# Ledger of designs, part 5: designed miniproteins, single chains, continued (3)

Each design is a single chain, and the fold is of that chain. pLDDT is the mean over its residues in the fold that is shown.

## One batch from the design tools (miniprotein)

Design m8142
Fold by ESMFold2-Fast:
Structure m8142 (fold): chain A 104 residues (1-104)
Amino acid sequence: GAPAAPLPLVGELKPGTEVEIETEHLVYKEYFGEENGQRWVASAAIIKLKDGKYVFLEGSGSTGDKEWEEKARKKAEELKKWVKEKAKVEADEELKLDEHEYTP
């Protein structure tokens, strides 16, 4: 399945572009926030393509309140950092597996 990040608005789950990926190297994180009846979402993903390249996806959305847009933006930056760090660990694990177990 394709990653669906970034999400534009809470409750609007759009299927992402269908991309051929190695699912064991997919890293995806979402955060949904709600306070005083305002909802927002932040997301980040790193996806490994068949050619070994990584695609980074990020996004944030809110219900049209500037304060919530800023919170979503900050959370998206936090998730971006987390996803990049996770992808580094997974890339190192993949290199070990490719060296020992995953020869096509």
Scores: mean pLDDT 51

Design m8143
Fold by ESMFold2-Fast:
Structure m8143 (fold): chain A 72 residues (1-72)
Amino acid sequence: MTKEELVKRYVDKLIEEYKLDEELKKELYEGAMEWISDEELAYYAIKEGLENPEISPETLEKVKKALEKYGI
């Protein structure tokens, strides 16, 4: 799964959870592509059980270990 696909899912989730106007979707996506951390994308990918996210193995392992240590 590409980084672009992960960011799109993240933005879609924000729109749904905060009941944001869908007209903001493009602006939020473009902004997220600039400021979202690899750690946040890794968290979402792991939590949703997404396979092969386009994120560094180091970042994925770091976030996975944090989730296992603290739970969800």
Scores: mean pLDDT 74

Design m8144
Fold by ESMFold2-Fast:
Structure m8144 (fold): chain A 85 residues (1-85)
Amino acid sequence: SLDEIQRQLEQMRQQVDTLRAWVERLVAEGLVSRDLADRLLEKLDELERLIDEGERDPSKMPEVEKGWQELVRVQAEVQDEVDAV
């Protein structure tokens, strides 16, 4: 349903905000490389754009889901680097 799609997109926006704050703190504390942090921030920016598109056109939801999966992959790389400290 449209209500379910809108709820999912809202939850994704909240996750984007949380992950952005998280990676910015990691950079400030020197726990993650700038290059890897920049890659995650780029994926966050891309996902925000895809969410905006999905809110206007539900046919774009597959692209939103793909962007989310790419973000999850890069976030795991950031977590691995933090865990190596």
Scores: mean pLDDT 86

Design m8145
Fold by ESMFold2-Fast:
Structure m8145 (fold): chain A 97 residues (1-97)
Amino acid sequence: KAKELAELIRELRETEDEERRREIAERIAELIFEIARSLRALDPAEEAEVRAGARAAAEALLEAVRRLRELEREGRREEAERLEEAFDEIIEELLKA
C-alpha cells in the first residue's frame, strides 16, 4: 500500500493533464484512508474524520503539484527545485515503510 501511494504521488507530479491529476488525487485519498483503516479499527466518528483528513492531504498534494508547475512556468527554478525535493522525500519515506 505504501509503495502504491508512492507511485500515485510520482504519477501526480509527472502528469500534465489537470483532469487526470484530479483522478489521481481521488485515488490517493482512498489509499490513505485504506492505510489508516488497516492500522487500527475505527469507530464511525473516527472514520469520518480520517476520511476528511485523507481528502485534505490529497488536495494539498494536488495544489502542491499545481504550484510546482506554476513555478516552472514562471522560471522560479530554486523554489521549483525545493518543492521537487519535498516530493522526493515523501516518496522515499513511503518506499522505506
Scores: mean pLDDT 79

Design m8146
Fold by ESMFold2-Fast:
Structure m8146 (fold): chain A 95 residues (1-95)
Amino acid sequence: SMMEEVRRLARELFELSLTDVERASALIRELEAQLRAAIAAGDTEKARALLEAEITAGVLLIADGVKKTILKRNPELDEKELEEELTRIKEKALE
């Protein structure tokens, strides 16, 4: 389904952004090229799916950045507990 494709791409981009920034950047460029091609072809459904995947990955990255900022400002907080909450938010966002 298109929703499963969106979830897969968002997850892949999120994970690469944390583990391999160069590969994440390359994937973003490829997805943007595919988005431009879909728009040029009038493929509205594919264009929407690609855009939703990038937005979803961006939201997940912002959430991760916020978590890291909170931990840096509040070193007494349990990182594992925050990671469990982030996982819950991530699963709900990709639902």
Scores: mean pLDDT 77

Design m8147
Fold by ESMFold2-Fast:
Structure m8147 (fold): chain A 89 residues (1-89)
Amino acid sequence: GKLTVQLTVASQGDKVTVTVTMTNEGDVRASVVLRDVDTGELLDSATITGAGAVKTMTHTLDKPEVRIRAVAVNETGETVEKTLTAKAT
């Protein structure tokens, strides 16, 4: 596919930082949505144009444990999904 998503999380005491990087190598627009898996809460969203465009989003949560899901979709219906769990030590 022409759409890729990388999801990274880091814990910092009682906080979790989530970084999402989306790359769209297609010729059509794409969007990414970041959600808390357990609550369904929308944390962040972005839109990105094609032709190798890259979008990075960072979100900090005041939680010791969180499951995050990133879903990217382009205008032709290509979908990429990543889920990651972060837990404070």
Scores: mean pLDDT 76

Design m8148
Fold by ESMFold2-Fast:
Structure m8148 (fold): chain A 67 residues (1-67)
Amino acid sequence: DEENEAISQVVRDAVEGRDLPEEYFRRELSADGVLTLVIGREGLSRALGKPSTAPDVVARAEPPAAA
């Protein structure tokens, strides 16, 4: 719910080159231009500013339909 929105914010921050260490996330760009971001529990905890016991989180950022 709200935590899911926070995860989306973390993905956006990482995509924009915000202050997340590379060791806490991995970026993969597919042939379709879809960016897949894998965020570990440690990266999620740092981004949320609180401890998290969640497993590794996978979030995808898809480009909007091209005009």
Scores: mean pLDDT 57

Design m8149
Fold by ESMFold2-Fast:
Structure m8149 (fold): chain A 75 residues (1-75)
Amino acid sequence: MEELLERLKEALENQDVETVVEILREISKNPDPELHARVRRLLLEYGVQGKLSDELIEALRKLGEEDPYVASLLP
């Protein structure tokens, strides 16, 4: 859990769209309510801080359209 969250945080800080999408796809394959809550909080924090690029926001929107679990993670 902590390793996935640290990896996601690093990818978000680096604006690594591909890695963010890969991590979210893996999380959606093995749903965990605690991990879901923590990821949703992390994405909300980055969104509020204006740290999500337009490219990342668009990639997340597309992924959410394909996967209802990922849609539920988005702010």
Scores: mean pLDDT 79

Design m8150
Fold by ESMFold2-Fast:
Structure m8150 (fold): chain A 60 residues (1-60)
Amino acid sequence: ARPYDEERAQKVIRVANYAMELGFSNAEASKIAVELERKGLEEEKAFEIVKELAKKKKAE
């Protein structure tokens, strides 16, 4: 097993959990987290994008 692959999986899980706390469903949160990981974004940047998406969801 490669340690970096485990860290990437952990990042996806943390981003997805954060999105769920902001009101996204499990399916939506997982999709967002995977897409942000595929973009190579830092965890902090991924959290910022999730916050922005949550604001738009509440405003619409």
Scores: mean pLDDT 77

Design m8151
Fold by ESMFold2-Fast:
Structure m8151 (fold): chain A 85 residues (1-85)
Amino acid sequence: SKIEEAEKLLKELNDPNATLEQLKEITEKGEEFIKKNLDELSKDNQSKVNHYLSMARSSFTFGQRRSYIIAALKIVLDELKRKES
């Protein structure tokens, strides 16, 4: 399910034992997942997620980009869970 995919991505993005290369790949997968599910979100959450995606694109470090993608992905996951309730 989309919820299981989002939860797996968040778990992998927050893995303290993951290599930098693994985190980069998972961050790209997270960004693609967010983009594919953007239209499923409320207008308010679409605005918040687009703000974080913009901040990720403007980031000077990978750590900053990853943190914004995590923030956006949490919003997507919370909305998907709300819709299945």
Scores: mean pLDDT 86

Design m8152
Fold by ESMFold2-Fast:
Structure m8152 (fold): chain A 69 residues (1-69)
Amino acid sequence: MSLEEKAREIVEEVRKRTGLYVPLKYAIDLLKKYNGDFEKALEDAIRYAEENKDRFSKSDEEQLREFLA
């Protein structure tokens, strides 16, 4: 699976587990940080989203456009 596909799965899993939206680019950066380790990137993304709930509680219109592209 490509880095972008893994990042999209992270975005979906964060949304599914927390109801929060992280930017796709942030998920890509996390995958790069953890050398493609999906589980570590996902856990970091979930924690970051929950710590910054006010920032991620609203839909990121930019992220939605990236998802649909």
Scores: mean pLDDT 73

Design m8153
Fold by ESMFold2-Fast:
Structure m8153 (fold): chain A 90 residues (1-90)
Amino acid sequence: PTPEQREVLDLAARAVAEAIRFVMAKKYNASIEELKEIQKRLEEVLGEVQAALARATDPQVRADLANIERFLQDMIEEVKKYIEEKEKEK
């Protein structure tokens, strides 16, 4: 892999790890504080993906980063909705 492709692999792995963490957090009824930390980590990875996308020159890398960006945006919205629903139950 090129350096740009290796960055995609790292960002993809980090995005998937936080998504799995969210799935497990829901299963184990994690606290709102824990869910907010997952949201924060997803937002941090999204920021890094957006920075990488702005610098990327390889069209395939740009396409892959754009897909990871959409995945992270969708996951962040799901986490936000779940937090809001849990907060309404109190």
Scores: mean pLDDT 88

Design m8154
Fold by ESMFold2-Fast:
Structure m8154 (fold): chain A 70 residues (1-70)
Amino acid sequence: APLSPEEASRVAKYLYDRLGLTPQAATAAANLLLEGASVEEIHRRVAELSGKDPEEVRKAIEDALKELGL
């Protein structure tokens, strides 16, 4: 199910803090989460926008979802 705006914002903030994302990359992550995009699509897009290692981004997304209970 798509995340609520509050839930998507919390995940995006987790990624912003953990990965040191730009506001642009964090906003893109929040929008993809609101749209119900897969973890695969989200980590690929965030990695492209941030220049971070795709595997590091993937792990951070998985950790965020687990730690936030989503």
Scores: mean pLDDT 81

Design m8155
Fold by ESMFold2-Fast:
Structure m8155 (fold): chain A 74 residues (1-74)
Amino acid sequence: MGGLFKNLSGSLYSHALGMKVSDPEKAPEYAEGAYETNKHLAELSEKAGDKESYEYNKYYAERNQKLADELKKK
């Protein structure tokens, strides 16, 4: 139950990694957007009492933030 936010979270990170190959100029912006989305999903999961989705989205938010920072630094 409640795997919806977990599936979206993992997909966003995988897609951000794919953007490095398909559209490297937009990859930093996409990674930043993925971070914001995962952060928002983590907050929604916390409010809904979905501890598993919260931990999962928090984890991928941190990964996407680090990826975005890395890509922006060139």
Scores: mean pLDDT 74

Design m8156
Fold by ESMFold2-Fast:
Structure m8156 (fold): chain A 74 residues (1-74)
Amino acid sequence: SFQAEGLIIEGRLRLRAGDLETARRYFEEAVRIAEKNNSDILAHAYRALAEVYRAMGDDEKAAEYERKAEELKK
């Protein structure tokens, strides 16, 4: 999904700017769109969401989303 990929790109720009809350919202929306059977984009969105949670200090949620992304590689 081109729209989900665009949200990941915008979210990463916000993450670099230090806007963690906006980045998280973009990545959550990318997950919501990609859950409609686009496993490659969904894995990418999960990794992006893990990165923002790690930046926020939420290591538990970061690990959870990293595992979800790894499950999609099988």
Scores: mean pLDDT 83

Design m8157
Fold by ESMFold2-Fast:
Structure m8157 (fold): chain A 77 residues (1-77)
Amino acid sequence: SALEDRAYQAALELYEAREKLKENPDDKEIRDKYLEASIAYGDAITELRRAGVSDDQLAAIHQQAKADYKKKKEEKS
């Protein structure tokens, strides 16, 4: 669904922003990106819960985004 796709993308962006922030904690642009990603993720999860999506399905979306982010990071190493 569009809501699930949005939550997946928000989770993926949150993982990416978190990793960049760990590498450059003093970079304002990176901190702003992390804040934006955190808000977008929270909004997406709230909308999915309102739509009746289960905690198991939310966990599956989160785990898929985490796995995909890790694969992307490994390919750049």
Scores: mean pLDDT 81

Design m8158
Fold by ESMFold2-Fast:
Structure m8158 (fold): chain A 66 residues (1-66)
Amino acid sequence: MLTGAQALDRGLERALALPDDASLGEAYGAVEDAMREGGMGTGRENGGVGMSAYRTGQYALQQKKK
């Protein structure tokens, strides 16, 4: 069974693989896609998923810069 944590890990890897030219929207979009593939973003309301994806994408961009 795929958990939300596993989906977030997938999204984090995608966000970290994005080039520096990628926008914040593209970073959180990558995380959101991974969460949606894991069954998120439909049952728990998009607002909650979007916030988690946004924070994870932002964190990934900060990790690349450090």
Scores: mean pLDDT 65

Design m8159
Fold by ESMFold2-Fast:
Structure m8159 (fold): chain A 75 residues (1-75)
Amino acid sequence: SPLAQIEAELNKVWEEVAELVRNKAPVEELRAKMERLRALLEEYLDARGFSEEVRREALEHLRRLEEQAIKWLEE
């Protein structure tokens, strides 16, 4: 299923983001991976048929998580 493939890739990239944060990787590496995660999340939410409202809320949450992770890495 195309949806199952998107879910698998999203889970993989999410784990890669978590590893970058744990290892205090350079902010540029985190930003690049977060951009990939955002694109996959948008594709996943669209494929699932979620409303525009739910999609906007999910993407805003991801943006806030990125901001918090960057603050953590810059400390």
Scores: mean pLDDT 85

Design m8160
Fold by ESMFold2-Fast:
Formats: sequence, C-alpha cells, structure tokens
Structure m8160 (fold): chain A 88 residues (1-88)
Amino acid sequence: MSPNELIYQGVELASKGVEAASDGDYKKAVELLKEAAKLLQQAGPRAQEAADHVLKAAKALEKGDLKSALEHLVKAARAVREAVEEYL
C-alpha cells in the first residue's frame, strides 16, 4: 500500500477512535487508536510523530487519564495535518 493510503486509513481509524471515546466506549477507542498508530507507523517517517501521539493517547485512555489522552489526540491531529499538507 502507498504511504498516502496508509495515512488515510490511519486517520480514518483514529477518527473512529475519537468518536468511540466521545460515546464513552473507551475500550473500543483504545483498540481503534492502537490500530491507527500501527498504520501511521507503516506510512514511514512523515507520519511517525502522529503515530507516537496516537499511541500515547491510547495508553492514557487505558489509565483513565482523559486529560492526557485529549492532549495527545490534539497533537496527533496537528501532526497528521502537517504530514498530509507537506505533500499536497
């Protein structure tokens, strides 16, 4: 798969993870965010920062640290936007 396809799929899964967390389904959110991080990591160096923040958000949710999880999700969203805009 192309790096752009992996970034797109990773962003889609991360978005589903955020939606699950907003609905109070933190277990599903953690699973979706971990899968998103794997796809972003496979996309290569451009998405590595986004992958790291998504994984940290998932770990924070596992600990019940909603504030830390939100902070990492915001940073992940910014890193994803930068990764996409650098090639658009």
Scores: mean pLDDT 80

Design m8161
Fold by ESMFold2-Fast:
Structure m8161 (fold): chain A 72 residues (1-72)
Amino acid sequence: MKEEFEKEYQERLAKAKTPEEKVDAVSELYDRYLQETEGIRRELVEEKDGKKIYKVTRADGSTRLVEEKKPK
């Protein structure tokens, strides 16, 4: 991982007070890392009933939907 992402990850993790906030910080930073290094893009398309649905687009243009639950 780039030094910049590692530093931002540590800063966000230090500010996160709940497991949910920590997971959100890790998820967002990892999405940015994948977009910049692997060309993989994640977009939040739906948030309902404690679930987040992301559209994942790969460098070849292929897409898929991924469901992520909030931690309890």
Scores: mean pLDDT 68

Design m8162
Fold by ESMFold2-Fast:
Structure m8162 (fold): chain A 85 residues (1-85)
Amino acid sequence: MQTYVDLVAEILGVSKETAEKILKELRSLGLSEHQAVLAIAMAKVLLDNKSREEAVEELSQRLGLSRETAEKVIDIVEKAIKEAK
């Protein structure tokens, strides 16, 4: 069965080690494991299709996160996407 780490690694195109670090960072922001994976998947889709500002606003509204938390999630995901190249 796929773990949350395996799902994050697949979504972002990063190593399992990097996926574990990302999940830990999101959990440090107060997100549950389920919420962290959902936030990562949503942030990836939003960053591929919309501006950074629109991605932050949409993520905040849809997941009930503060703007500050949503901005940190977007920053973490954007950095991971850039490092995956």
Scores: mean pLDDT 81

Design m8163
Fold by ESMFold2-Fast:
Structure m8163 (fold): chain A 83 residues (1-83)
Amino acid sequence: SNQEKLEEAEERVKEIREKAKEQLPQMSTEQQLRLNIHVIAAESGVFVARKGLESGSDESFIQKEIEGVLQTIDYIEENLLEK
């Protein structure tokens, strides 16, 4: 369900934020800025999806928002953070 997928996305965003905090001291200023911009984008996306779900927005709209968040998380994990 969209609720379960959103809860998973919210937890993954939390994990990304924690990993970002741990890795930031090892990064250049440019790398830190790029990482933070993408993490903020993912956090904003889960916020939008949560509010959409609470307000009874279209199921397809909520699903696309969650998919966008998950793509951003995957991009961060693959390109901006060490595993």
Scores: mean pLDDT 87

Design m8164
Fold by ESMFold2-Fast:
Structure m8164 (fold): chain A 90 residues (1-90)
Amino acid sequence: MSKSPQEVRDHINQAAAHVLSAAVYRALMNRGKIEEKEAAELVREHAEKAIEHAEKALALKDEASPEAVESAEAIKRTAEELLREAEELL
């Protein structure tokens, strides 16, 4: 029995967690709680990891529900936007 459906869920969950981490660092930067460059570097690292996990989930799309694929695509788009914003600050 293949673990592919669980692997898809695990990658989506990890991608979502990294997006949340990036969003937290962006919020801390906007509140002046951490330095802009430090925040941008942390957002970039988490956004890159979110993209990596979303792409791994999408590579398994034939084993995934349509809803899981849509979730992975949405997370990837959000992570790519966070990465772009971070790179503009570096």
Scores: mean pLDDT 85

Design m8165
Fold by ESMFold2-Fast:
Structure m8165 (fold): chain A 95 residues (1-95)
Amino acid sequence: MDPYLRMDPVLAEILREVGIEEEVISLGELIAGLAEYLVKHNLLTFVNNDPSGPVIVDLSGTPLKEIVGKDKVSGREFAKALSQYIKENAEVVEP
């Protein structure tokens, strides 16, 4: 069973923009909602416009900047910062 997570205020704000208003969601739903948010706001840039190449995430002007602490990061750095933030701030909830 996917772990259920109680959303912190920053993640909840982001998820509301993609229509997720629940306070407790699965990890899979969180990842899907964040992916939709990145696509909706055109935050992903592929280096040399190559979809198989490195990706840059532009967080400037988004609440995600508060999680990561930088305006632009690689996809790898974004994933690492997000994983750390979830571990520190999201409460695991039993169903």
Scores: mean pLDDT 76

Design m8166
Fold by ESMFold2-Fast:
Structure m8166 (fold): chain A 90 residues (1-90)
Amino acid sequence: SKVLEEAKKALEPLMEEMKELAKKAEEALEAGDLKEAGEYLIKLGELAIEAGKLALEIGKKTGDKKLIEYGEKLIKEGEEVIKLGKELLA
């Protein structure tokens, strides 16, 4: 559907940026740079919440239950990742 194509086009840049932030967080953790890792995890979680809210909005407008579930999951996981990032900065 056109709506699913538009959703993918909007979500792809966010998903790519999240992947880069996850890699940077992993590299910082491996280096023992807890502050840098925490900063990347907070940014990753914030982007996951943004992507999740977008997926949830599109899913609700289109009646796509899988996209709604995916959006809710991304928001929840993003909140958990932010908490972990804040813990590393403490």
Scores: mean pLDDT 87

Design m8167
Fold by ESMFold2-Fast:
Structure m8167 (fold): chain A 86 residues (1-86)
Amino acid sequence: MDKEVFDLEVEVALVQMEVALLKRILPTAKPEDYEEIIKQLEKVIKRAQEILERAQSLGHEDIARWAQEVLEEAEKLLKEVKERMK
């Protein structure tokens, strides 16, 4: 139980850090970088969704809320990058 909660918290924290890093590089990113940023954001979104589903199934509501917030931020950033490519 304690290890499972800790492992989920670490996974959410790592995904949140990846979103923060991508958000930091986006303002200075060149058009050639957008494809790689999208690819990384899609991987982050998939991992956040998997963490959210697992946290919900196990009843860890606080971790599920945190994963949902990270997922929403990553999806918002993905939309911003795609709009810049138009």
Scores: mean pLDDT 84

Design m8168
Fold by ESMFold2-Fast:
Structure m8168 (fold): chain A 89 residues (1-89)
Amino acid sequence: KTIVKTVTKTANIGDQLLTESFTAPRSAKVEVRLTTETGLVQRGALEVEKEGPDEVTIRSTFSLAKANEEARKLGKPITVTVTFTVTDG
């Protein structure tokens, strides 16, 4: 079964990195994406933050360089959404 978790943040002009974490079963496949209100899509790098016998906490760090370009074009902070997609089975 697929579980989707979303986290919505505001990217300010000058923010460099965004880090989010999610805990998933060790058997699950996890994908992470950052999307912006302007339609930009970016993949996140996955790192293991903590391991347990049955679950793993995964962290992803995103560069906000492109989101900052969009914010500068609009003259305002933009909304970014981080989506974790967890597929088990």
Scores: mean pLDDT 77

Design m8169
Fold by ESMFold2-Fast:
Structure m8169 (fold): chain A 94 residues (1-94)
Amino acid sequence: SAAEAELQRRRNGVELAEKALEAIKKAGKGDKTLEELLEEAGEKVRELGLSIEEGIEILGEILKEENVPLSPELKEEIEEVEKALKEERERLAA
């Protein structure tokens, strides 16, 4: 039961992080709701112990730099974070 609760929290965290990444890629400028999702996603991903700590720092920088165009390097790192979250989601679904 405790393990089931932990798995559910991890699944919820991954889902929230995925939504936050999608919002970043689309937004171009911050919405308060998107900023809240970014903060919650970053906190959840760190709490889950996913190996994407640099990705969380990048999300924080994007949050601070509203309307700044994403560099190719940042886009690549965001895609890596997204891939890691998808892999973790598949692992939790199994």
Scores: mean pLDDT 55

Design m8170
Fold by ESMFold2-Fast:
Structure m8170 (fold): chain A 82 residues (1-82)
Amino acid sequence: SLIEEGRRLLEQGKLDEAEALYREAIAEYERRLAEDPDDREARLALARALANLGEVLAKQGKLEEALEYGVEAGLLLIELGL
């Protein structure tokens, strides 16, 4: 999956490539949720992608953006009852 590929790139220190893959994953899951708002799996995957993007942005020193994505991920997890 794009999330797993992004995680692999993050672990290799390829932050720009990891960012690009997580942004692609976010766009794909947002598209799925636009078609089916009740897709719990897509919502959970979106939360994971947002959290992972936040981690990449924090490692790049983009702390405000990192916090924003972390908050979005947290809110989605609360909506899922997690």
Scores: mean pLDDT 86

Design m8171
Fold by ESMFold2-Fast:
Structure m8171 (fold): chain A 71 residues (1-71)
Amino acid sequence: LSEEVRKEIDAAAIGMKTALEVAKDRELSGRELARVIGRGMAVGIQNADKSEEEIKKAAKEEVERYLEELR
């Protein structure tokens, strides 16, 4: 794998893990769980050039925004 692709894969994994932590805290399941995971991964990839801490922050912010919109 190229270095660029590796960073994107790593970032996607960080984003997914962050989204899963938020989802577990809020007891999300089914389609909502799938959607927050997808959003976390996408934001992770978009921020693959950033630090792990910055990726986690961005993913958490996006997932929380999405859940706020569902209120």
Scores: mean pLDDT 81

Design m8172
Fold by ESMFold2-Fast:
Structure m8172 (fold): chain A 83 residues (1-83)
Amino acid sequence: SLKEKLDEAKKKGLGETYVLLDEIRRSGIPDELRDYVAELEKEITKKMLESEDKAFELSIDYVKARGDEETAEKMKKYYEEKK
């Protein structure tokens, strides 16, 4: 089920979860999952708001989950140089 795919993505990381949520939003959210998807989006938003570090880490994880590991590595290096 779609919920099982979301639960599996959560085990892999927030980046994978966000990629799957984006795909679900583009395809149309099933009524049965509307509240679940909304709560997951709130959790991700809260994680991003916890600190600049967590927001950037999530961004790197998202890029990596999209399959762009080279860009993810460049983002991590840029962030470490900025600090």
Scores: mean pLDDT 73

Design m8173
Fold by ESMFold2-Fast:
Structure m8173 (fold): chain A 61 residues (1-61)
Amino acid sequence: MDEYNEKLIKKAEEGLRKNQFFSEDLTKEIIEGIRLIVQGVDAVVQRNAEKRGEPALPPLP
C-alpha cells in the first residue's frame, strides 16, 4: 500500500541517480511525476478493489 508506493518511488530514484548523465532537476521532476502517478494509481486500485471485490479468471468471450 503506502509502503509499496514509497518503495516504487525509491527504486525509480535509484535508477535515475545511477545514471548521473541526467540533471538533478530532471531527476527531481521525474521523481515528482512518478510519485503523483503512483499515489493516484494506488488510490484507484484501493477503491477498485473495494468496488470490484475479488479477482477472477480473465473472461473474454
Scores: mean pLDDT 65

Design m8174
Fold by ESMFold2-Fast:
Structure m8174 (fold): chain A 80 residues (1-80)
Amino acid sequence: MVTVTVTAPDGTVFTVTFPADAQEGTVVPLTHNGEVVGRAAIVHRGETTVTLLIGSDLLGKGYGATVPLDGGGQATETGA
């Protein structure tokens, strides 16, 4: 299992956990403070990074993030 952290533009921190062999198109729960608050989709799988599209009622919009497989990164508004 791989766990990554995604920080939204408002400073809200989300956690996403997925299998290390998860491919593009995999959809997994988006969690905040241990609660499932939305979904994250793998839209690109790189050798050392993953690109996620995240959606949650807490966000009001869709956000994309490219994050290291063992770390975290910032989400940006999708389509910017």
Scores: mean pLDDT 73

Design m8175
Fold by ESMFold2-Fast:
Structure m8175 (fold): chain A 64 residues (1-64)
Amino acid sequence: SEATRRIALAEIRRAAEAGDLATVRRILESMGVPEADIERVLAAARAGDIEGALALADEALTRT
């Protein structure tokens, strides 16, 4: 649902800004995002591209 997606993205933003990539992975896994998409989100977050990571997460969550 739209509400679930927005809540997940807000939590992913907080975790990514804190450098807590394990929490980012856990949220995406719990929502059924494929491993390949999770790795793309984590790669963007590791590079410090938080907005890019969130755009990738939003796209992946919309497809699940």
Scores: mean pLDDT 87

Design m8176
Fold by ESMFold2-Fast:
Structure m8176 (fold): chain A 90 residues (1-90)
Amino acid sequence: SKELEEEKKRITLEAIARAREVYLETGDPLAAVEEIEREAEKVIEEGKKLVEEGKKKGSKELIEKGEELIKFGEELREEARRAREELEKE
């Protein structure tokens, strides 16, 4: 899972960079959070596709990678949800 950890780090850094750019352009922190939400959903969907591919090929490695990406995307989505709640508090 060394390659998977590198992939997660890349996804995180890219999501942060895009969210920061959206915030700088819009001045809207909710728009920045929406960007993280979109990235999280994309990661979950890619993970689900890897699980299905792994099942079709009988590849335990692909299934495990897909399941870890789903979990990572769900964690990212939960972080974005909490950030949204804090921003919408008032």
Scores: mean pLDDT 85

